Designed miniproteins, single chains, continued (3). Designs and how they scored, part 106

Each design is a single chain, and the fold is of that chain. pLDDT is the mean over its residues in the fold that is shown.

## One batch from the design tools (miniprotein)

Design m11675
Fold by ESMFold2-Fast:
Order: sequence, then structure tokens, then C-alpha cells
Structure m11675 (fold): chain A 80 residues (1-80)
Amino acid sequence: MSTLELLEKIKENVEKKAKDILTPEQYQAIMDAIDAVKPLAEKYPPLVVIPELGRRLDLATRGLSEEQRKVIEEAVKEAL
């Protein structure tokens, strides 16, 4: 699986598990965080890309409840 395919799988899994528990703005911020890592994913393996994704998702989820953040974290981990 390419790193880009992995990011698409992460996006699909977050959509399935977290979209209904997020506001449209919160959902978009998370999708934007994943999309921001795509240029890195074109050049580098998951070992480089996943930590940067984690950093960006941590920033995007700062205003979320613990329950919302846990669902997103679990969705990302299940896609790996």
C-alpha cells in the first residue's frame, strides 16, 4: 500500500466513525489536516508521514471533547 493510499484509507475510516459526532467545521479541519500531509506522502514512507499527520491532527482536535478525540484516534489506528 502506498502512503497516499494509506491516507485515503484513514480519511474513509474517520468519515465512517467520526463524521456524525463532529460539527461540519470540526470535520473539515480534520480532513484539511490529513490533506495537508499528502505532498509529504508523495515523497516519503509512513514512518515519516504518520508522525507529521499525528502532529497536525493533534492541533486540529485541540477544541474537541476527549470522547471525540478518542474516536478519531481509534479510526486512524484502525486504518494503519
Scores: mean pLDDT 83

Design m11676
Fold by ESMFold2-Fast:
Structure m11676 (fold): chain A 90 residues (1-90)
Amino acid sequence: SERLKKADEVADLASEMSRKLGPFMTPKQMKEFNELVLKALSAIVKGDTDTALEYLDKMEELAKKLKDVNPQATDEALELIKKMKEIVES
């Protein structure tokens, strides 16, 4: 399934984002991040592009809150979110 391929690619990018940004997150922020990832992946599998993009936007807002903690890791995470959005919109 094309939707399953997109979900797999987004899941891989989300795992990379978790590796880069996770060490700088509080447990509460990590829980929020993981919930947003699961909701985005569910929306992708259902073919709900608008809902998937909404959850990716919320992940972007969460990443931006960490800019003052680690600017470099945040910028790298934002590039990964950009790639996730491109996959969802393709």
Scores: mean pLDDT 89

Design m11677
Fold by ESMFold2-Fast:
Structure m11677 (fold): chain A 94 residues (1-94)
Amino acid sequence: SAMEQAEEQEEREFLEKLLKKIEEIEKNKEATIAEIEARAKALGWDPDKVIKEFEIALETMRKIIEIFLNTPDREEALREAERLARETEAKLAA
């Protein structure tokens, strides 16, 4: 229907906007990591752990967005993205 097509277009535009924001973070990754390291040290956190968690989260978000942008079957895309998200959450909780 026309409503379904409008919803698909809005979803695609939102996902492309999110991917662009992730690309901006990736472009400035070294500066962002340096800030995370400095802040983690100031707070008494393990900077290596925080940096690793940030990198895993960033890569997972990118992959999820790419799944939704590139997988024509939305039900399949959702199942794959949810599985990846759950596996990543389990790794971050460990």
Scores: mean pLDDT 82

Design m11678
Fold by ESMFold2-Fast:
Structure m11678 (fold): chain A 74 residues (1-74)
Amino acid sequence: SMAEQLAALLAELRARGRRLRAAVATGSPEEVIAIAEEVVRWAQARADELGTPEARLLADIVAQEARALRAEVA
């Protein structure tokens, strides 16, 4: 179902968010930027795969958060 797909996407987003927080705490700026870009690509790929408005909205939120993080670190 769409609810199950959304729940799975949110769980993956949380896992990737934890990785980003760990990189911010202990990684280099280059590592943080690389991980943020990877998360954006992942979210866009999932949105394209699912083709739902909900997945696209989540991808947009992920992209905005990653851009804010990249701007802060760079």
Scores: mean pLDDT 78

Design m11679
Fold by ESMFold2-Fast:
Structure m11679 (fold): chain A 90 residues (1-90)
Amino acid sequence: MEEFKEKLEKEMKEVERLLEELRAQGAPEEVLEAIREAVERLRKALLELRELYEAGTPQEELEKRQQALAEELRPLFEEANALWEEWLAR
């Protein structure tokens, strides 16, 4: 678990670096916040699934939780993508 958490923290630092690069290129705060929200929620979901897996949660329950998390995350990523595309097309 510790190695997995360390890798996720490293990935989040890279995401923040990329967001600062996008900010320097003129991306609106709304776009940056939407991307950050979607990625942070994904990170939380991956941690939760990993903890359930390590706790020996049955496969059926893991699949149900994964599906529920995917449904929760989908609109966040769709919103972030729509805002990003709108900024690029302006």
Scores: mean pLDDT 82

Design m11680
Fold by ESMFold2-Fast:
Structure m11680 (fold): chain A 81 residues (1-81)
Amino acid sequence: SENSKFMYEAYKKLSEVLSDDEALTLAMALQAVRSKSIKPGPLSEEEVELAREIAKITGTEVKDALQALDIVKKMKESLAG
């Protein structure tokens, strides 16, 4: 499907700079954000800059990359607690 294709392409591009698990998690989050309207949470300056690079690598909007990073951050916080 179109969603599977996007997720796989994003995963492949991200796996060049991230671990396989992190690349897959972020690719899934980006695909979810692309399909839905979600408001981003507060992020650090470094996270905003990282979102710009992710958007450039994956061909997504910066706002969608920001929201995907916020989702991944919240997931990591939930798993660590």
Scores: mean pLDDT 74

Design m11681
Fold by ESMFold2-Fast:
Structure m11681 (fold): chain A 91 residues (1-91)
Amino acid sequence: MEEKKKKVLELFKEATKNGPSLEEAEEFLRKVLELWGRKAESLGELRALVAEVLGEYLGLPEEAKEVWVKGALEGRDEEGAEEAHEIVKKL
């Protein structure tokens, strides 16, 4: 459980290397993880929720958010975040 929370944070840090400040991103992530304890039924749903919410927070294009969310649901969290990051870099 704690390891999964760390992995979600690492995905966020990877996706935000050239975006908003890491501290702001981590603060927002904490709110999403807090929400997880009350709503998410599975870790896959948690990861997808975090990707969706953080994608909105970062102002990612819909294409990048979809790639990130899909990766999270499939258990490809880091790969999904990297793909989203590559889409953002091309914009």
Scores: mean pLDDT 61

Design m11682
Fold by ESMFold2-Fast:
Structure m11682 (fold): chain A 86 residues (1-86)
Amino acid sequence: SSLLLAPIQAAEKKFEEALSLKTKEEQIEALEELKKLLEEQIEGLEEYLKQPGLDPEERKAAEELLERAKELLKKVEEKIEELKKE
């Protein structure tokens, strides 16, 4: 659980850091890179959840992190679209 949590926390921090960049162009570039990272993390979590014999507590923790990663991906995609319209 803690080993899977750290990459998601790092992604959340990268989202905040992207929003602090000086230009909209820099923000979009950082958010597009974060989108790719999140898509890879989501795929990794989905593959992890497919493995047999996972402890029920580890499965639940991974499912919660998958939802958290998907929610962050949605926020990233919405922010990219918002910035591109401005």
Scores: mean pLDDT 85

Design m11683
Fold by ESMFold2-Fast:
Structure m11683 (fold): chain A 94 residues (1-94)
Amino acid sequence: SFQDKVKDLQKQLKKDPNNSKTWTDLGGSYFQLGKWDTSKSYFQKSISLDPNNYDAYMGLSQSYKAQGDDKKAKKYRDKARKIMKSSPDSKKKL
């Protein structure tokens, strides 16, 4: 169940509270429950730990869109797209 998944993710965070991916997964779980404000807070925590976390920006964008805030949804989608574009171009050729 989603409740069991949330409990497991919370247990993982007790072991590693700085794992950005676990915060993203928790945000996604609350998004699926329709708890948009809680979902956004977890995605924001994920971004604070890893500002290059594409999935957290996409999750935040979708949460804002679900609440009807299309302007903020676009803002965070654009940030996610910038991260994705920077990733393949960031390899320095020697």
Scores: mean pLDDT 83

Design m11684
Fold by ESMFold2-Fast:
Structure m11684 (fold): chain A 110 residues (1-110)
Amino acid sequence: SAEDLASMVAAIEKNPVESAKILATLLSDEDPAVRRGAARTLAELAPHLSSATIDTILPIVLPALLALLGDEDPAVREAARRAIEALLARASEATRAAALPLVEPALAAA
């Protein structure tokens, strides 16, 4: 819901590191529905987060998102791709420059 989205945005903005660690755990869940949900949530939240918050969370979630580009479930792979694109679109130039060498080969291999 819109209220749930707003509450999640507020929670992440207040504690980006802890929120990112929780999301990274969900992105690594044994259930593909949980992995897909976490990736979709990141894609939906990214346009509403400050660039400073994106810069903080992206390095924490990126390893899990890159792993999901090779997931057995095509829907999980697509959700991860969209999450990476949404996060990079909001990242600072410096954070984007640091992430792209890791992201570009993974996207080409997916």
Scores: mean pLDDT 88

Design m11685
Fold by ESMFold2-Fast:
Structure m11685 (fold): chain A 77 residues (1-77)
Amino acid sequence: KLEEKIKEAEEEAKKAEEEFEKYLERAKRLRKENEEKGPTRELVLEEASEGMKMLGAASKKVSYEREAERLRKELEE
């Protein structure tokens, strides 16, 4: 069952990486909108919100990657 937990952690890391890419693209799009239309409070806050989601996804990816690595070491012990 450790192999199942490793697989789950690897899959969650992959999902977090995909979410990071989605939030990154949204943040880039909002940054461009801010530059083209001038910075509005609403657009700046929305860009910051997507940036925070991007950091959250990056943190989740690292966390799950570390979990998978620990579980793999445990499986080999």
Scores: mean pLDDT 80

Design m11686
Fold by ESMFold2-Fast:
Structure m11686 (fold): chain A 80 residues (1-80)
Amino acid sequence: EEVERNLKGVEEGYKAGLRYAQRLRDLGDVETADRFEAELKKHYEEALKNKDNPEKVKEQRDKISEVVAEALGRVRELEA
């Protein structure tokens, strides 16, 4: 179930990223929030499009994880 685990990771990462994007909007950084949300959506849609390809799903999961890390870092900067 490598594909199932990676798809779950994609979904969980997408949800986490959207929470951080919403936090950025709440902090007044709407432009950055919109950018991260667009990147997350792109990678999420690409993962769903390629859900039968474990390598491509993993690539999109990794990209989502990178965006989530960037969004979290930005939230921390604005909250400091």
Scores: mean pLDDT 83

Design m11687
Fold by ESMFold2-Fast:
Structure m11687 (fold): chain A 71 residues (1-71)
Amino acid sequence: MEKIRELLREAIELERELEKMRAAGASDEERRPVLEKLGELQREIAELVDESDAEELEKLVKEIEEELRKK
């Protein structure tokens, strides 16, 4: 679960970076590397997550989002 938590945190941080880049007027080409990295992280998370982990995954996402909002 520690690896999944780490990947989720990176994915959420990259999503924030994409939003920040959009607000700054970054082009699709400038955002592409971040989008590709986000896609890779999402794929790794999907490979590691089992259906039985759905409840734990939801809890982790909420905890990470709350932690990042406080910072």
Scores: mean pLDDT 76

Design m11688
Fold by ESMFold2-Fast:
Structure m11688 (fold): chain A 84 residues (1-84)
Amino acid sequence: MTDEEIKELAQALARVAKAMIDRGEPASVIEEKIENFLVTNFGIPREKAREIAREVVRLIQEGKIDEATELLYKALKEAAPKRA
């Protein structure tokens, strides 16, 4: 994945999470969906993915969508395959 593709994916994930929060989905359900996405698609260790998911949901609930996006971007960039 390119850096630009990772950034776009982070923005998309943050927007989807915000839409779920705006629809009144429980934070625990949104956190589980983000955790499972990070584990299944990027191989991020479950403990780390859970911490990221909780922080992302918290930031979005506080209106800090740009900070949530940056957190996702950094996590995805670190997990992206070297030379893929």
Scores: mean pLDDT 82

Design m11689
Fold by ESMFold2-Fast:
Structure m11689 (fold): chain A 98 residues (1-98)
Amino acid sequence: SLAEELRQLVEELEKVLTSSKPLSRIQKIGIRISAIYAAVLRFAAQLRRDPRLAALLDELESLVPEFREALKAGDLEKLEEILKRVEALYNEILALLE
C-alpha cells in the first residue's frame, strides 16, 4: 500500500541520515523531520489527488520555514514542538491512506 511505501521510505531515509555517527538530540529531531518531509515530497503528486491529503501537505509545507529557523538557532524546545506537529500530520496522512 502507499501507506507502507511511505513508512518504509521514512525509515530508510532516517537510517541513511543517522549513519554510525553519534548524534545530538537536535540532530536526531532534524533528521526525523527531514526524513518525513523528503518521503512526503516523493509522493506529493499522488497524495495531492485527495483534497484532504493536499490540505495536510500544505500544513506540513507551512512549517518548513519555522523548522529551518529553529534548526539554525539550535532551539531544542521549538524543534520538539515542530516534531510533534510534523508527526501528528504524518500520522493523519497515513490514516487516510489506510
Scores: mean pLDDT 85

Design m11690
Fold by ESMFold2-Fast:
Parts: C-alpha cells; structure tokens; sequence
Structure m11690 (fold): chain A 74 residues (1-74)
C-alpha cells in the first residue's frame, strides 16, 4: 500500500499531466485531486466527504466549494 507521501506524489504527477488532457477531463482530475489531497492530509474524513456529496446531490462544484470552506476554516 502506498504511503501518504507516495499518494500525494501521485496526485502531483496527475496534475502535471493536466495540460495534455481535454478541458472536461482536466476539471474532473483537478476535482478528484483536491478531494483526495484533503482526505490524505487529514483535513476531513471519508464520512464527511460522503455526507457533503449526499447533501449537495453529487454536484461536483458544490461539493468542492464546501470542502474548500472546511479546509480554509482550519
């Protein structure tokens, strides 16, 4: 199993490849990277992410905005 540091490096590599992807895929990759990084850094739990997703009807932009608010509050 990769360490937390190794997973963060994989996220950074995925973000480096963003310019080579179509714009729609770039948005999805950035969104997934942001959520994964917050989980790995312990700024929120998987249960909190699941609740935010359910409360926002799985709208990626609303979910990310809520996650960003929680991160900035810390």
Amino acid sequence: MPSKEELLELIDKALEELPSLPPAEQKAVRNNAHVARALLEGKLTEEEVKKIVEENNSDPEAVLKKIDEIIKKQ
Scores: mean pLDDT 70

Design m11691
Fold by ESMFold2-Fast:
Structure m11691 (fold): chain A 66 residues (1-66)
Amino acid sequence: AMRDLIDEAGVTDPAALAEGEAMLARVEEARRNGEPAEIVLPQSLMDEMPVSRATALGILAVAESI
């Protein structure tokens, strides 16, 4: 779902995509470990995505980390 939002937004910058994958890995690790983790959207992703898609991604990232 989160990766689909990035793909649908048309992000093609390799640096933004790499930071997105790092965020997704952090969300998965937080979920597995049950540790409180502050999930922050990378600025590079926010710069490339429409505000509505970036907002949805942020909400999903927080929800999926719990």
Scores: mean pLDDT 73

Design m11692
Fold by ESMFold2-Fast:
Structure m11692 (fold): chain A 114 residues (1-114)
Amino acid sequence: SQQEVQLEINMDMLLVAIGSTLHLAARMAQQTDPALAAQLRAEADELAKKMKDIVSEKDKQKRLANTKELAEQVLAFLDKALAASRDPRVRAMLAAARETVESVMELADKIESL
């Protein structure tokens, strides 16, 4: 349906936004916590690689399952990064990324119900 297609586009756009936010957070963390900055870049790169596989998947159920698995992995990473970060600006960016991941999960559930 048109609704299903639009929700999948919205979900893909949010995944791209998460990657961009992680790169920005890494740049902000570079001077104060270079180890965290490296971890944030590695996570953004892994997200981008897995997204290529997800958007190439033609089976809807498999694509949704892979998206949910990726979202859960990113949430687990962000929870650890938030616990480790002491810079309020970096924490704000990570919290924004976390909210975006929760929105991806909500969209995936909504698409699954269609």
Scores: mean pLDDT 88

Design m11693
Fold by ESMFold2-Fast:
Formats: structure tokens, sequence, C-alpha cells
Structure m11693 (fold): chain A 76 residues (1-76)
């Protein structure tokens, strides 16, 4: 479902923001309550290896804006 894809994308982006790397497929699958196939499909969207859904794209843009705001705060 799209709700499951959004949950997976959010978990992956939050982990990346904290650790500088994406989490393992198994860890995200367990946390989100989805198959590793679903996690792999969402990861492929985030990495540009698959067409990104509008809902996942919105989460990526929000994460990018937060990173840009943090970068601007460091120089301003």
Amino acid sequence: SMEAQVRVARLMLEHYARHGRFPSLAEVARAAGVSRRTVSAVRAQLLGRRKISPEVLELMLEASVRELEAAVARVT
C-alpha cells in the first residue's frame, strides 16, 4: 500500500539523517511491518533506480529542505 511505502521511506530517511547511511532491508521491514521486497522497492525509488511516487518524492523534498536549512544556519 502507499501508506506502507510512505512509512518505509520516512524510516529510511530518518535513519539516513541520523547515521549518514540507509538501514538494512531486514531492519526496516521489521520496524515497518512489511516485506523486504517492499523496502527494496522504496529504497530503489530513493536511490533513483525506480520511478519515484509523488508521496515518497514529497518526503525526500522535505528531508532535503531540512538539510538545506541546517546548512544555511551553519553559515548565516
Scores: mean pLDDT 80

Design m11694
Fold by ESMFold2-Fast:
Structure m11694 (fold): chain A 78 residues (1-78)
Amino acid sequence: MDELKAELQKIVKENAMEWASIEPTEEARALFAELVEGMLSGELSEEEALQLLIDLYKKDKKLFGSLYKLLEEAIRAA
């Protein structure tokens, strides 16, 4: 868990400048909804969600950046 959080913080720090101007895509919005629903229903643990985010970054950095923007907006709205 803590190691996964540290890895995500490192990813965010390294990519913050590139993601500053990114806009969320429809694909990112759909994935964000799936993650939120999975966590709220108990189908996804926090650890599983963090691992999925790290795996997404390794496979598709642009999609991850769009998803991260949605996560930031949700956190700021909460």
Scores: mean pLDDT 74

Design m11695
Fold by ESMFold2-Fast:
Structure m11695 (fold): chain A 69 residues (1-69)
Amino acid sequence: MKEEFDREVERGVADIVEAVALTTARRLNLSKETIDKIRELGEKARAGEITVQEALKEMNKIIEDELKK
């Protein structure tokens, strides 16, 4: 019961993190490649392949790297 609830919470948090990162990327007119990478990280977090914290760290790095161009 608790483990299933924790999995649902992790999926919900992953969805929120992806949505925020995508909204930021679109507002900053970031490249399609950057947007696609953010989506891929969100999918991996939802699947439990990486943690939400790892996904957030990689999303922030990708956005920051694009902005430095």
Scores: mean pLDDT 76

Design m11696
Fold by ESMFold2-Fast:
Structure m11696 (fold): chain A 82 residues (1-82)
Amino acid sequence: SLEQQLKLIEASTKAVEELKKEGKLDLSDLGTLLMTLMSLYLTDPEKAEKLYKEALEKTKNPKVKETLERLAKEAKEVVKAS
């Protein structure tokens, strides 16, 4: 639903703000990962899980990992609620 998509966008926006503060990862690369992850959880959750785990492996900053984990959890919960 639109409401669920807006919730995921809001979570993604907060993640981008945190990463800007940390000065970690290329913002363009992360933005692409977050958008792809959210879309995949709606259409292909198996690919979404793979992408999420790959992103976690590539991030060395615990705060960035926490942000990615939070987004993945929110995306999965939104999909379950559908």
Scores: mean pLDDT 66

Design m11697
Fold by ESMFold2-Fast:
Structure m11697 (fold): chain A 65 residues (1-65)
Amino acid sequence: SRKKMSKEEQAEALLEFLKNTSGLRNSQAALARFLGISQSTLSSLLKIIMKKTGAKSREELAKKL
């Protein structure tokens, strides 16, 4: 819920999920559907994660996990 979790907190939860599942190898559509969010929301959260981790690309982010 947006009332209980900020976008930054949602991004941190997604980062932990991706560390444990290698989720970045999945398609955007499949990953978004599995998480119950839109592809645009997933893209926004990934941009926040990349900014927080200093990753310049999804490939670099995947290697940091």
Scores: mean pLDDT 72

Design m11698
Fold by ESMFold2-Fast:
Structure m11698 (fold): chain A 57 residues (1-57)
Amino acid sequence: EEEKREIAKRVAEAFEKSADLLADHYMEQLSPEEAEKFREKLRKAAEKTRKNLEDSV
């Protein structure tokens, strides 16, 4: 269980970094407000990924 939680945290970190890079790239095409909402969606996706990993066990 602890190992699964640690892996989930690592995956969440990777998604968070990807979200920052994508948000920066999309901010050139989108308004700042739209880019912020996009980042929020990516953060929620990372949370769902963590839950899915824990639920798989």
Scores: mean pLDDT 71

Design m11699
Fold by ESMFold2-Fast:
Structure m11699 (fold): chain A 76 residues (1-76)
Amino acid sequence: SPLVEELERLLRDDAPLSTLKEAVRRLVDYIISRITDPQAREDLRAFADDILAETDLETVRNNGRALLLLHQELES
């Protein structure tokens, strides 16, 4: 997925917080569009909201990596 590749690249390239958050938002929106369970959609939106409210770069980086793992599980 181009969205996965972009987030992985930004995590390697020490991208600024605002750029990482935009990539996370786009990937979350994509993953939510693939989920049919209402509770899972709600849980992922809550997770995304927590990431987007975060001000610590390393916390956002770690959450971005967790999101990439979740996407891999859903596409498998």
Scores: mean pLDDT 81

Design m11700
Fold by ESMFold2-Fast:
Structure m11700 (fold): chain A 68 residues (1-68)
Amino acid sequence: EGGEIVAELERTLQSLIDAVKAGNDEEAERLKERAAELLVRSHGLTPEEAQEIVDRALKIAKAEAAAA
């Protein structure tokens, strides 16, 4: 069901943010790929569009971590 995919995406994005804040770049790269895959599946985006969204979210998370 679409709701389950959205919940998995939300969990994956939170884990990605946590990995970035922890400096775990290897885990962050794996979670970034997973989040992009889930975005394609949940929203019907192209892989390129999904990557753009994940990269933007990651950039915001890094900026927030740097500001704190």
Scores: mean pLDDT 77

Design m11701
Fold by ESMFold2-Fast:
Structure m11701 (fold): chain A 56 residues (1-56)
Amino acid sequence: SMVDLFVEAAAPGTVLPVPKSYEKYLDQIIEEVEKKFGVEARFEKDGDDYLLIVEK
């Protein structure tokens, strides 16, 4: 799954670019990252794309 690529690349304290083409998966990416690391995650807009911000 393309979502798995972002979850595998993520780590606590990481900021990862997520293209607009994945906009429909943002909620799933957050859920899986938060479940895997036990930390909060959020998205911020970066032009037309998004930044995944994973807390420590």
Scores: mean pLDDT 84

Design m11702
Fold by ESMFold2-Fast:
Structure m11702 (fold): chain A 79 residues (1-79)
Amino acid sequence: QPSPEQVLDQIEQLLEQARQAVDQGKLDEAKSLLNQALQLAQQYGEEMKQQYPERTEQLEERLTELGRRLGEAIAEQAA
């Protein structure tokens, strides 16, 4: 079973990869990576908040901002 610290590290890596994918216009790849990060954040969010509240808050901010950017990019392609 992964530790909360290991899960935080995995989510941070997924978010960085997703950010790079958005920057490169690889929106399907970015969506897949972001969905993986969101799934881990939902599954382990409570434990992460209890042990690493500041890191978890920063991660939630990054998830929100990246999700917003990806949503905007997808909407532009759909329009």
Scores: mean pLDDT 83

Design m11703
Fold by ESMFold2-Fast:
Structure m11703 (fold): chain A 95 residues (1-95)
Amino acid sequence: MEEKLKEILEELKKEAERRAEELERTHGVSAATAFRLATETVEGVLKALLAGDEERARQILEDGVAMARALGLPEVARLIEELGRRLFEKVKEAK
């Protein structure tokens, strides 16, 4: 299970990287913060899920979304929400 979850993390990180690059082309300087915040949040969420701490994973996701909104990046907040939801779904499937 851990190996599959690592593969999911790498897939989601690559997706976040590509989508952040698109946001950089369309929204400029916001994408650099978007990329960092999305990847760090997704990685934190997965680490918490791997530890069996779904509550912590949810807190990390909510904090990442809130931070993106506070930075004036609502498109990044949506990306983080989407990636986080997929992580919860994939972990549920893997169990």
Scores: mean pLDDT 75

Design m11704
Fold by ESMFold2-Fast:
Structure m11704 (fold): chain A 76 residues (1-76)
Amino acid sequence: MEEVEAALAKVPPAASIAEQVRRLLVDFYHIPEALADSIALTLEGKTREQAVEEVSRILKVLEDYIRRNREKAAAA
């Protein structure tokens, strides 16, 4: 939660929390744009607090995926 909140503070101000989350996922977590767009779409109309909780939960589920992609990219 705090890590996501701190990272969001580095994203330029946007019209919606969904757009801020999309930029965060692509720029800081290197999540594919298509997946980031899908996640951001589910956050439309949600509060910042609800969005941070949802993103934190999604990132926990994606932790293994992110780790595997990092390992795969590091493989010669």
Scores: mean pLDDT 70

Design m11705
Fold by ESMFold2-Fast:
Structure m11705 (fold): chain A 64 residues (1-64)
Amino acid sequence: KVLKTPEVLKAAKYFNEMIEALKKKEWEKALEYFEKMVSYLTGGSEEAIELLKEAMRQAEEEEK
């Protein structure tokens, strides 16, 4: 598909920022960017974001 919206472009930008944070194992920053990306794509799956946030935070604590 060739149709694009500003929201899709913003989601792509936040996705790139999330990947950078993940490479540095900065889980909190990765979660913030992931939350923004998912918010633009789904517009309401905050509960799913909360669950992922808890899982990634725990992984970060174990690996540091």
Scores: mean pLDDT 67

Design m11706
Fold by ESMFold2-Fast:
Structure m11706 (fold): chain A 68 residues (1-68)
Amino acid sequence: NPLQRLQQQLQRLEQALANLDTWEQQLLNKHSDSSQEEKEKFRQDVEELRQRLQQTIEQLRQQLQRLS
């Protein structure tokens, strides 16, 4: 069932995106003594990964919309 497969893939990516936010917060809290520049660089790297995940999610949502 391609519709179900796309829904499951979308769900997994949404969970990965949610986990990314949690992971970011946990690491920033654990390394609170890091410089502001290091924290900003880390946030930037996470944001780039988040944008890539969001793009993939959007593509899958468009495919799901066409199949539904």
Scores: mean pLDDT 79

Design m11707
Fold by ESMFold2-Fast:
Structure m11707 (fold): chain A 80 residues (1-80)
Amino acid sequence: MSERLEEIALAVGEESRAQGLSPEEALARTADAAVAFISTDPEAAAALEAQLEAGLADPSLTEREKAYLQGLLEKLRAAT
């Protein structure tokens, strides 16, 4: 489940960059796509939020991973 969400978010992010959006705008669009997908399932949405919070507590994350997870968490909370 989380793996599929990552694939969707990354694909949308790459498309957004190809369209000339800033990194922040691209991240926002990937988060929108992921949240739109998961918000159709409230149980999955709650599980994802918990996973993102737990993931962000991992100090071994790369800067890319931290930015990605933080953006998703902030967007998910704003949408739900």
Scores: mean pLDDT 68

Design m11708
Fold by ESMFold2-Fast:
Structure m11708 (fold): chain A 89 residues (1-89)
Amino acid sequence: SAVEESLKKAKELLEEAVEKLKKMTPEQKEIALRAARALLAGAEALEALYRELGPDEAVREAIEVGVAVAVSGTLLGLSEEEIEEILRE
């Protein structure tokens, strides 16, 4: 089933993103949280965050992890509050 396959991929994406998040600096974790909030607010907010934070590789990785947690969490039925809790741990 396409739904079962999509949910499995979302779970794998969330687990991978959480493992990357654990290895990040406190600054990168804060950027990941900001990126997740921006994605949940809408595409224009996320684009504005990319412009604010610039082209640094560590910043880009943090944004990508935050986006991955927000997207996969939403697909798995997590609330915005539950997504933020994952990113604050």
Scores: mean pLDDT 83

Design m11709
Fold by ESMFold2-Fast:
Structure m11709 (fold): chain A 73 residues (1-73)
Amino acid sequence: RLEYRFPVDNGEGGRIGDALRAARAAGTPVVFVRIPTPSETVLRNGKPVPREEYDAEVARIEAELQQRVAELA
């Protein structure tokens, strides 16, 4: 599994987590996207991951989010 950080993991404790939970409970679409910098290395279990594997995982997550958004439409 690929590890990536959501913007909410910035040290604001439960406040952002609670707000996200409330938004999801209210049916508000929430999307988190991490854009890699040119020199950023994507890690899985602490090891570098090939770009193709990262792209495949992102596409899978995006498809799941699109499914949830479609349920709200």
Scores: mean pLDDT 55

